# Ledger of designs, part 79: designed miniproteins, single chains, continued (4)

Each design is a single chain, and the fold is of that chain. pLDDT is the mean over its residues in the fold that is shown.

## One batch from the design tools (miniprotein)

Design m14907
Fold by ESMFold2-Fast:
Structure m14907 (fold): chain A 61 residues (1-61)
Amino acid sequence: MNKVEELEKLAHEAIERVRRQFSGPEAERLIDEVDRIATRGLIEGKSVEEVRAQLEELLAR
């Protein structure tokens, strides 16, 4: 319903994925990157689809 809520859910899911696949300092770094991508998307007014694509690229490696 709200773009902010959609981005929050997207970021939360990405963080859970990072916690599953990575551990220790690498997980912390990736979580920070997820937060930056979501925050930048919100500030820039990017679509949920754009933010999702950026998060998928980050985690695909």
Scores: mean pLDDT 80

Design m14908
Fold by ESMFold2-Fast:
Structure m14908 (fold): chain A 61 residues (1-61)
Amino acid sequence: MKEKKEEAEKKIKELLKKNNYKPSGEEVGKLVEEISKKTGLPKEEVIEMAIEIGVELQEEK
């Protein structure tokens, strides 16, 4: 579980950085679906992780 969360976090950070921390809802939806399928994490959990990481990265910018 920990390794799967780490992989999800890494991909979320990459998407956020690529889009200057302003990805569209469509881009977020595609990423959530991809991570959920690859890691086996529920989509809701991936969405929560994306929100937490997005807030954290914006705060450190």
Scores: mean pLDDT 71

Design m14909
Fold by ESMFold2-Fast:
Structure m14909 (fold): chain A 88 residues (1-88)
Amino acid sequence: SEEGKKIALEGLEKMRDAVRAGKTVDELRKIYEETKKKISEILSPEEAAKVLNVLTETFRRVVAAHEAGDWDAVDKAFEEGKKKIEEL
């Protein structure tokens, strides 16, 4: 779904902006959970699963890189996540 992709991409952008603003992992998690909820309210379970799998993988990679202080890895995780969402 194009609408589901748009919501996921907006969520990733909000999480990236939060990282740039020096926000905590817990604040990133709140954005992630809200984005998941919005996707689940709009898409069928089957369509939602594809988008949510990429979003969840991206969030886990971002958290791991953030905890390691590897900001290049954070940027790479967001860019790769955006590309995967766009290719759905």
Scores: mean pLDDT 85

Design m14910
Fold by ESMFold2-Fast:
Structure m14910 (fold): chain A 71 residues (1-71)
Amino acid sequence: GPREEAIRLLEEARRAVEAGDLERAIELLKQAQKLGAPAHLIETAIERLRAGDTVGALAGIEEAIRLLKEQ
């Protein structure tokens, strides 16, 4: 369902960040948000990526995955 697809997109976004593909990471994060990923965490992760804070962005993505798995 949409929740499982959002988790998959967030896991792909994490890998894109780790690979340095920030444009793909941001696109995947926006797609996950449309499927019900927590908007505040996604928006904050995108802001952190744009600021060069990849560690903070990854922490936000992992928190979004955790929250979706707890629903």
Scores: mean pLDDT 89

Design m14911
Fold by ESMFold2-Fast:
Structure m14911 (fold): chain A 65 residues (1-65)
Amino acid sequence: RPRRRVRAEVLRDGKLVASIEQEGDEVDISPLLDALPPGRYTLRLTFEDVETGERREFSAEVEVP
């Protein structure tokens, strides 16, 4: 039973350009990044624990070559 959900959001200049959601604690963002032009993006990851309702958000800058 999946206990967590992960949402990955890719932003450029504060605007959402792509997103994906997966059940579990892992998300494959490769298809999102491969579709983007070269540049610097902000990756925002939201982890939700389905049993407790706890949510955690992390942001990181990523570079697409």
Scores: mean pLDDT 74

Design m14912
Fold by ESMFold2-Fast:
Formats: structure tokens, sequence, C-alpha cells
Structure m14912 (fold): chain A 68 residues (1-68)
């Protein structure tokens, strides 16, 4: 039912916020990191941004189900 979808949405929101926090921390590290470490940090940021996009798409799908 709608309550199960709502619980899943809250879980996804929590995961998205966690990823945003991780991206922010990595971006701060990039400002002070050596050039050799910046490439690995950039890769991690890109992977987290991809994961965030996937979770946002799932959140949109579930939100649309709540309105139907």
Amino acid sequence: GKEEIRKELLKLIGEILSIIGEIFQLELEMKTAPEEEKEELEKKIKELEKRRKELLEKMKELSEQLEK
C-alpha cells in the first residue's frame, strides 16, 4: 500500500542525503589534495553522483505511484 511506498521514499531520501554529504567531503578534500590523489577523488565523486541520480530516479518513480 501507500505506507510501504512512503517508507521506501524516506529510506531513499536518507540515502540521497548521505551521498550528498560524502560528495561534499570529497570536494573539500580535492581542494587540498596532491594532483595524484585528485584523480581518485574525482572518480569517487563521479560514482557517487551517478548513484545519487539513480536514487533520485527511483524516488520520482515511487512518488508518481503515490499519486495514482
Scores: mean pLDDT 83

Design m14913
Fold by ESMFold2-Fast:
Structure m14913 (fold): chain A 67 residues (1-67)
Amino acid sequence: GAEEAERAGALGAALSANGAGARGAGQFTKYAIEGDREKAEEGARKAEEHGGPAAGRGSYQAMLAGA
C-alpha cells in the first residue's frame, strides 16, 4: 500500500542519500560490538534524528534481528 511504499522509500533515501544517518548507524554498530549500550543507543538516536524515525527504528531492528 501507500504506507508501505512511503516507508520503503524513506529508508532507501535515508541510507543512500543521508550520510549523517549512515554515520549514526555506524556508531551504533561499533559500540554495540564493544558492549557500550549507552553509546550504541546514542548512535541509533543520531541515525533517527538525521534519517527520520523509520531509519532509526529500521537500523536498530535489523541489527537485533540479524538482517
Scores: mean pLDDT 56

Design m14914
Fold by ESMFold2-Fast:
Structure m14914 (fold): chain A 82 residues (1-82)
Amino acid sequence: SESLIEELAREAGRLVREAVENDDPEGALERIRALLEKAGLSEELIEEILKRLREAIELGKYMEDPEEAARLAELTVKELLS
């Protein structure tokens, strides 16, 4: 459902922002994996989302911009789940 996609996007964005702020990409990606698995997504789709979210975290760290990383994470989840 649309509401589930928006909830997953929001949670992924929050965790990605925290990953940039705390320099803990692996902890954040593990928590996001658990959320996506609970939502019933295929392993293939989960792997693609996590790959792109890792890229968003790295970009956010490089730019020193946790909010931009969160925005990219939300956009990525919405695009891949719509």
Scores: mean pLDDT 88

Design m14915
Fold by ESMFold2-Fast:
Structure m14915 (fold): chain A 68 residues (1-68)
Amino acid sequence: SLVDKISEKFGIPREELKGKTILEVFRLVLEEYGASVRDFLEVISEYLGRPVTVEDVLTKLKDKKVDE
């Protein structure tokens, strides 16, 4: 799942990710866990099987839950 991939990649407890949107998790990983924008986009792109941009995170994907 996307929650498992993000949890493993960035060392975030799964409980911190559940119920959060992709945008909320994007902010969390950058601000609290020191992740890079590139690393986050790579994880989302791998999960969706297609390239994902910052614009996609801020628009099309912003309200999508990471546990859905």
Scores: mean pLDDT 84

Design m14916
Fold by ESMFold2-Fast:
Structure m14916 (fold): chain A 116 residues (1-116)
Amino acid sequence: MELEEEYKRLAEEIDRILATHPIRLLGEPGSPFSDAVGLAVERAMAEGPYRGRILVAATLFAAQYYAEKGEEFDPEATPLEILDRAIEYARKHGLEPLAEVFERAKRLLEKEIQER
């Protein structure tokens, strides 16, 4: 499908960005978010090989957003909500190329949902 190829390209762009930037995505070991984040990662992986990889990355950045605000991670957050939090975190920390890829993924996911 055309959408699968588009998600593949976005997933590969995320991998390249993360490989060139020594970004610490998780704080100290034993975060109180570990169980909620783990559940959200499992749900993200179920979305498919490429879309799942994008949503796993977005989930990890969304977890950093919630941790920074001192809020609990919502394991029931939708993929679109996860992408919004990941975009906000990436922009706040000067990670514009990553924010742009997450925005493209969000637009692609919104289009897919509207065409269902």
Scores: mean pLDDT 74

Design m14917
Fold by ESMFold2-Fast:
Structure m14917 (fold): chain A 75 residues (1-75)
Amino acid sequence: DRAALEETVRESERRLAEDPEDLGAWARLGQALFNLGRHEEAAEYFEKAAELAEAAGDLEGAAVFRRQAELARAA
C-alpha cells in the first residue's frame, strides 16, 4: 500500500529529527523509499544505517545494510 509506505517515510523522518542516530529509523526509511521506487535515496539511507551499525561494533549488520544499498542502486 503506497499510502502506508508514505506514512512510514513520515514517521521515520520524524524519529530521525528527534534522534539522528536511530539506526532502525534509517533502515525503515531506506526500505520504505525502495518500495516507493526511490532507489538512490534508499541506498543513501541504507549506507547511513551501515555507518551507525559499524560505529556500534555491529560489523555483520553494517555489511547487510551495505549490501542493501548496493541492491538499491542496481534496481
Scores: mean pLDDT 87

Design m14918
Fold by ESMFold2-Fast:
Structure m14918 (fold): chain A 65 residues (1-65)
Amino acid sequence: MDESFREMTRAVADIAGASPEAKALFEQATDAFFQGDYKKGYELLAKAAEIEGNKELLEFYRKRL
């Protein structure tokens, strides 16, 4: 259950290094998750995945919303 959450943030953090805009969104999402705001975190991750053109990650994050 929470393993999926960690897997998601790790995968996103890795790919964020390739794009400045996506990286900023991933950083905000990580902060939101640490504060327990999962909805905001997933929204930011979904937006970052959309910018990166990763349809699989976008679907994954949107399902969490």
Scores: mean pLDDT 70

Design m14919
Fold by ESMFold2-Fast:
Structure m14919 (fold): chain A 120 residues (1-120)
Amino acid sequence: SKKERFREIADKLIKLLEETVEQVQKALDNKDYDGALEILRKAYEEFLKLSEEIRQALKDAPEEMRKKVEDYLNKLFELLDKVATAVRNKDYEGAKKAIEELRKTIEEFRKVVDEVLAEM
């Protein structure tokens, strides 16, 4: 079903972001900025793919729901870029702060996914 497909893709995206946050934090703690950037590059590619799959799963959903999901996808993408920018600048404190914002936004996105699924 469209609902099952959306759940599966959204869960994959949440898992990707949670694993990315954990791996990037570990790399930064080891001062492995190049490793952190490679993790972020791979996450960016998979994020774009999963975001498009989410858009396709939601194409027949009400516009308000599609917009809520799009707003969070854009926010998550901007936060990933913010982490990558801090890492490129070897700004450990800036990267850590951006990771904390990303963690909070992942939990907010999880709630939005649950709300959208309840209306499907």
Scores: mean pLDDT 90

Design m14920
Fold by ESMFold2-Fast:
Structure m14920 (fold): chain A 70 residues (1-70)
Amino acid sequence: SKEEKIVEKLKARIDELMAGLPPEVAAQLRAEVDELVKQYKEAKSPFEKTVILLQLVALDAEAELLRRKA
């Protein structure tokens, strides 16, 4: 699905950003991403999937900001 491809691309982007962060910070972000990806796969409604997708976009932005400050 189109949305599933967006989730995978966001995960890959965040994984790339985490490679440049301190291990402890990277581990915390990875746990948050993994939990959201799990919730997305378990979500039953389009609304729930959209909310989780927006949370993944927010984590991408957070990871980018953390990378700039590191």
Scores: mean pLDDT 81

Design m14921
Fold by ESMFold2-Fast:
Structure m14921 (fold): chain A 78 residues (1-78)
Amino acid sequence: KEKEIAELRERLAELNERAREALAAGDWEALLRAAEEIARVLLEYARLVAKSEEELEEAEKKLEEALREMREWAERAR
């Protein structure tokens, strides 16, 4: 569990760097792809720490809502 969390933190750091580079370049497609990968890493983290299926489902729903809002934001930026 701790080793898995450490690996997820490393992946998250790499994805945050990609997102920052995409934002600096004005590459909204690359930024959206990085955000989607970040959401997947956060979902893996939720699966490791969730104490029940209900908590996991709630985390999945919140991540999907956040991604939907980011996609709407990216569309408006075009």
Scores: mean pLDDT 75

Design m14922
Fold by ESMFold2-Fast:
Structure m14922 (fold): chain A 91 residues (1-91)
Amino acid sequence: SAEIEELVERLMKVIREGLKAGKSLEEITKEVRELFVSWALERRFSRDELRRLLMEASRAFAEDPRLSPDEQALLGQTLGDAVAEVAAALA
């Protein structure tokens, strides 16, 4: 959906601009989590939309050459935890 694609683009922008600005990975993952949780709760994403978002964001992380494997793993874990939190809140 257009909303999922827009959120993935916004998450990638936060990551790219954070890295360019010299932000710590802790600061970047916090901003990624906050943006994701706020967006998903406000729009009341379904479980199918949350699953698709996690899949598409994980692909975007894996395809970004600026992210190390450790950074990709941490971002994926952060987003997975955020998905679980949103799913529980909207249950």
Scores: mean pLDDT 84

Design m14923
Fold by ESMFold2-Fast:
Structure m14923 (fold): chain A 65 residues (1-65)
Amino acid sequence: MEEEFERDVLLALGEIYLGIGNYLESKGQKNEAADAYRKAAELFRQAGDEEVAKESETKANEVLK
């Protein structure tokens, strides 16, 4: 239960940071959006969701183009 709870918390935090990144991107704050997306990627990777972590990392790279 503890490992499952920790993973769910990390996934929820990752989703929150994706939302923050999307909001900052919509306001033209590209550097701050990239930081939020990278934080989300780190959290998803810690949660064991490598696929979503890679997608979040790609979003961080794309927003800086």
Scores: mean pLDDT 82

Design m14924
Fold by ESMFold2-Fast:
Structure m14924 (fold): chain A 58 residues (1-58)
Amino acid sequence: SIEELIKKAEELLEKLKNGEGTVQDLEELKKILLEIDKLGGESKLSKELQDLLKLSKQ
């Protein structure tokens, strides 16, 4: 569900912010954000995740 994707994205963002995340975690986060966008869930994201999604649309 979109809610589960958002939860996973928030968990990955926290790992990255704490310096515990890997490059693979960042790639996974970007893929999850793009999937949330495809499902029309961008507006349900936090501001930080919305900004990261914008950078991921490349």
Scores: mean pLDDT 82

Design m14925
Fold by ESMFold2-Fast:
Structure m14925 (fold): chain A 66 residues (1-66)
Amino acid sequence: SAEREAIRQQLLERMRALAEEILKKDPEAEVTIRQVDEDTLELTVKTETLDKVESVSVSEAMKALS
């Protein structure tokens, strides 16, 4: 679906913006964004004091924006 692809790209843009803000605050942070499967995007943040993974569903985002 073109709509699904558009939402996926919007989520990727938001994750990239968040990664940039994290790196501005902590330039030594390791930040990774990846597509785990057809529905799931993952943001991983690693610092000396933090190791977090956040997952976002394209389908859930589509419902929220509908």
Scores: mean pLDDT 79

Design m14926
Fold by ESMFold2-Fast:
Structure m14926 (fold): chain A 77 residues (1-77)
Amino acid sequence: ELIERATEALDRAAEAASKVSPELAKDIREAKKLTVKALEEGDYEKAAEILRGAADAAELTGDLETAEELRRLAEEL
């Protein structure tokens, strides 16, 4: 559930970012891979750090809704 929620939010952020900044979209897609690895390993602290970074990237592309969702997910970890 948590991995699914995080990956869905990151996929939405990457798609929105790809319309504004291909470089930020690529960074968010890499963040998805790193978040999945951290969550699979039980490293919730690392996963939260990565999700906050992805939220900052989403905010820079104007995707404020997904940025807020990613920040809330990080707080739940």
Scores: mean pLDDT 85

Design m14927
Fold by ESMFold2-Fast:
Structure m14927 (fold): chain A 59 residues (1-59)
Amino acid sequence: LSPLERERARRLAEELGVSVETAEELLRNFRETGKIKEPLNGKEFDTYKDFVEHLKTAK
């Protein structure tokens, strides 16, 4: 992972309350499939922006 992707993974892990390894896997899956799956509720998002906006609204 690039330094920017690693930083994104750290922030995502913090927002989701999961490990950095889990966040890195979510970002990798998004890169390959175009979908991000929230690990706690299983919701799928087509864009990283929509996913982050959902997290900010929920918190």
Scores: mean pLDDT 67

Design m14928
Fold by ESMFold2-Fast:
Structure m14928 (fold): chain A 74 residues (1-74)
Amino acid sequence: MEKEAEEILKEMEELTERAKALSPEAGKQAEAALEQIKKLVDKGLKDPSKAEKYLAQAKQILDEMKGAVEELEK
């Protein structure tokens, strides 16, 4: 779990920097998504019985932001 959470956070941090380079608006959206992912990871660490559910939600947010940044890079 910790390794998966670290990978998600790292990828989202990299994605946030890419979004900031594209536009201030994209950067703000990515920062908000990163904070949401951090909260979900924290909840999973506090409640291991729901960790898989929170991690899945974090992955969904990451995937949505990745798609949005890739669209802006076109």
Scores: mean pLDDT 80

Design m14929
Fold by ESMFold2-Fast:
Structure m14929 (fold): chain A 96 residues (1-96)
Amino acid sequence: MEEEEKRKEELKKEIEEAEELLKKAEEYLKKAKEALEKKDLEKAKEYLVKAAELLGFSEEDLELIRNSDEEQLKKFIDMLETYIEGGRFSLEIMKK
């Protein structure tokens, strides 16, 4: 019973931390979209890298973002939006 209570507290903290990370990632993703609309590819890459880092993407994925053109950056934005939506859905299921 003590182990179950500790596990519930740890799970709740993990869910809270994951929610905060998703929120920060969404903010960076929004800034990346704004930068792309302004044709500021450098800023778009910086914000996308920050969002991907928060979401736990690998250094290899981050390098792909840094070396991407405008069309590739748009695809990464769509991919990360889908990933964030999936993450939120998973957290809501775990909360019940």
Scores: mean pLDDT 80

Design m14930
Fold by ESMFold2-Fast:
Structure m14930 (fold): chain A 55 residues (1-55)
Amino acid sequence: SLPDPPELTDEEVLERIKRLTPEEQAWILEMLKNPEYRDIARWRLVALERRRERA
């Protein structure tokens, strides 16, 4: 719910995506190829983690 994107390094993103499905990992990795989408990739990661933690 914070307006700013999560303060995550690229290494932290790469480690945390390992907990996601292969499809979700591939999607985030694709977004990370474009610097324009780095913030969106971080938002998506946190949203997916929250959904998984709640399940």
Scores: mean pLDDT 75

Design m14931
Fold by ESMFold2-Fast:
Structure m14931 (fold): chain A 114 residues (1-114)
Amino acid sequence: MIEEAVELLLNGKREEGLALLREALAAGADPNQPIPSADDWTPAVLLMSLYATTGDPEALALIREMQAQGFSLDSLVTDAAGERLTVAELVASRTPGMTVEQARTWLETMASLE
């Protein structure tokens, strides 16, 4: 399910991809598990990158669901250059004008579900 969701998201079928990813997470998929077909990006990192670039409210809703299920802001991801990045570093690199500190603050705000 997760790999199919990633394929849909990469092909611009965001609504279908987000729906399938939500189903996978509801079935107990680990939001911190690397996805091999997405260069070992985690579902959490993929959704944060998508939300940071598109502002899609469905992506935001699913990020909040993942946080309630215990995703980690300190998950390490390998980028295309083989560098190991934190989630905050990756989000900052994909968001023009955002520093790593701003990305971390944004992620912490997103984690503050009441």
Scores: mean pLDDT 67

Design m14932
Fold by ESMFold2-Fast:
Structure m14932 (fold): chain A 75 residues (1-75)
Amino acid sequence: SLQQELKELEERGKKLLKEGKYEELKKLGEELIELPKFALETAKKLGQEVPQSVLEYNKRLEELGEKLIKEAKEK
């Protein structure tokens, strides 16, 4: 489920923060922001309709990515 995938990504971010891997944490956050944008652009070019649930999931991925980048920069 999308909720389970979000939880797994949040736990991965927590693990990186706990281990002091701030560069990897920042990289993960950047990927979570960029991958949704790429996927949406690709779907648009292919004429594919993106379900509302996927759009909402992508927005939450971007929000998580921004949070992880901030945590990496402040530590």
Scores: mean pLDDT 80

Design m14933
Fold by ESMFold2-Fast:
Formats: C-alpha cells, sequence, structure tokens
Structure m14933 (fold): chain A 73 residues (1-73)
C-alpha cells in the first residue's frame, strides 16, 4: 500500500507537470482535457508513461507499467 501510494503520487506529479506546461504554452483546452483524464487511473498511468518516455526515464516507465497491470485486473 505504501509503494502504491508513492506510485500514485508520481503519476499525479507527471499529470500536474503536463497541465502546467500546456497552460504556460497557451494550450488551455488541452490542459483542461489532461486535467479531466486524471480522474481515470488507467488513462492517467498512460499519460505518465508518455511523460517519462519523453524524458528517457526507463526505470520510471517500468514501475508505471507494473502499476498499470494491477489496474487492468
Amino acid sequence: SEEEKRLNEKIDEAIDEMVKRLEAQGDTEAAEEVRKLRENKSIAVNLAISYFRSKGKQKEIDELIKEYEKLKK
């Protein structure tokens, strides 16, 4: 449960960074859509994977994939 909480916090951090960057670039509509997607855990995990992939963070991606597999069941 503690490990799961840390992974969820990491997912939320990735989503917040994406929203912040979209708002800063004037993409308000896209930022609003990303913010709404946070409410769907499966979609939020996929967005976080895309974020970490853009940063070349393979370890983070591997951890998120494991969490995503738990959500599918």
Scores: mean pLDDT 76

Design m14934
Fold by ESMFold2-Fast:
Structure m14934 (fold): chain A 71 residues (1-71)
Amino acid sequence: SLEGDESKVDELIKLLRDSPDPETIERAAEELGKLGPSVREKALPPLYEIARNSPDPLKQRAAGRAILALG
């Protein structure tokens, strides 16, 4: 359901933002993209925030890839 996908978005955004592990960051971005366009409106604002404001270049790139995957 959309509610389940929204909960997953929050979890994946938190992992992408807060994780120190490059593999976890990459996986979170990939999983966000796999959720598809139904979560776009919920996922895009925090992803733009990470892409613009994260001090970690890996997190900025991962957020950018998730944004592209979501359209």
Scores: mean pLDDT 82

Design m14935
Fold by ESMFold2-Fast:
Structure m14935 (fold): chain A 110 residues (1-110)
Amino acid sequence: MREAEEAFRRGAAAFEAGDLEAAIAHFEEAARLGDPRLSGLALLLLGMALFQAGKLEEAVRALEEAVRLAEGVDPELAALALRKLAEALEALGKYEEAREARERAEELLA
């Protein structure tokens, strides 16, 4: 849908400009309105914006959903989402879960 692609573009522009609040809002809309491919990418970028905003638990949830949507469809997107998930888990002190996420990312790119 055109609205999902427009929301994604606005989110990307806000994220590049460092406007994390606007980026989060637009990526949430893109993830809600988009097809599974666009939703997966929007959730990855949403997770990254949430991480930069210090919303670590929300970042983990967005990145886990990005992995789920990308698994079996886009291995590179899934691997990137898993690496970003590992960063968020480490920031929360969940080192074992972070290690497991990194190992899964390595396997997808082998």
Scores: mean pLDDT 87

Design m14936
Fold by ESMFold2-Fast:
Structure m14936 (fold): chain A 83 residues (1-83)
Amino acid sequence: MAAALRELLEAVEAAARALEAEHPEAAARALELAARAREALEAGDVEGALRLAAEAGVVLAEALLAAGRLDDIARLSELAARV
């Protein structure tokens, strides 16, 4: 669980950084949510971390689709299924 969630958060952060030039607001919001998810995970709040990671994924989904980054969407979906 925790290791898979950390891998998902790393992928969310990478996708958000790739979007910074084209979708800066979506990227910033996703990075903020990912940071909060990491804090929740460090505090032992796995459910809170999962909720925040899911919110980051939703924020990124529209921007990734608009940017044509379908492989990033597929990767995030696969990693989310493992958590």
Scores: mean pLDDT 81

Design m14937
Fold by ESMFold2-Fast:
Structure m14937 (fold): chain A 61 residues (1-61)
Amino acid sequence: SSMDERNRRLGELNDETVREIARVREEARRQGLSDEELQQRLGQVMQDHQARVDEVERQAA
């Protein structure tokens, strides 16, 4: 069903975003970024995640 496909895609996006957040945090530690710079990068990851979620919701509606 379209609902099952939507839920599958959202689950995949959530898993990808969790991995992306972990990657960004590791890179920030490696580069010695400030808390402000880390928060800016994480904010961008969350904005990108929301845009992808919104796209899945539009396509599955």
Scores: mean pLDDT 85

Design m14939
Fold by ESMFold2-Fast:
Structure m14939 (fold): chain A 86 residues (1-86)
Amino acid sequence: MTLKLIFRNLSEEQKEELIKYAEELRKRGYKVTVEVEGDTVTITIENASVELIIGEALRAIGLGLDGYDVKVSFEGDELIIEVDFG
């Protein structure tokens, strides 16, 4: 299963932290692609474990509870989690 994380309306500091997180995931053996487009960072993980998916879902729930706009969708073999910090 592919996990796709989309973060919108990011500060420069938030973008740097997400890029570091993607590097950490690569060090843990995940196949990770990072795309930075303006204030949006997309992290695609092609071989996401169940534990990683649960962890990211819990993060998304927490951000939603903090009042950010969070969207979750499933498209084919891809779980998409989108968070808007704007």
Scores: mean pLDDT 85

Design m14940
Fold by ESMFold2-Fast:
Structure m14940 (fold): chain A 66 residues (1-66)
Amino acid sequence: MADELGRRLAELLGPEQAAIAVSRLLKKDENPSVEEAAKIVASIPGVTPEQAREAGELLARLLKEM
């Protein structure tokens, strides 16, 4: 599940930014909200607001499909 998030984030953000995003999302609470996930991703250098929003949506989808 975290592996799937990492793969999809790499597709959106590129591998470097995706690795940072996954690390930060996993370090937060075990179940971050869409808003919280988007905020975490948006704080990564080089990530656009649109990419951050899409990353939050992906996390929400993966958590709901669990």
Scores: mean pLDDT 70

Design m14941
Fold by ESMFold2-Fast:
Structure m14941 (fold): chain A 74 residues (1-74)
Amino acid sequence: MKTTVLETKKEKDFALVKLKAFPGMKPFQKVELKGNNVTATGTVEEVKDDEALVKTNAAAAPLLKKDMEAKLLE
């Protein structure tokens, strides 16, 4: 399944990426995040309503922008 990035925020040691949630998306699932020249993996931290919060590497934050692709791995 694929979705899109809604927002990316860089924290001190990691990045938080908000995604449009898939029906049935669950905490602790792995997600592949694709920007123009970057692929990062993240872990779902929280799913609420129609949003999923994904934690990934801080270095990926400036490369992951709104409307970029996210793919559920498992």
Scores: mean pLDDT 76

Design m14942
Fold by ESMFold2-Fast:
Structure m14942 (fold): chain A 71 residues (1-71)
Amino acid sequence: SMAERLKKMEELAKEYAEKLLRQGFAPETAVDRAMFLAAEEYYKETGKSPSVEEIEAARKAARETAEKLLE
């Protein structure tokens, strides 16, 4: 379903953002790289590129994750 795809993209973006932040990347760089890696993994697993809505939701989730880890 659309909800399952959106959740999958958000979870991938959060996971990659956390990994990159823990590796010492700056928050903005970690979010940008996480989005690229999440999109690649999403395509590998689903055979489809993420939609604009899925990208926007995932980027928001990655940014929120970065903000929480900087607290």
Scores: mean pLDDT 85

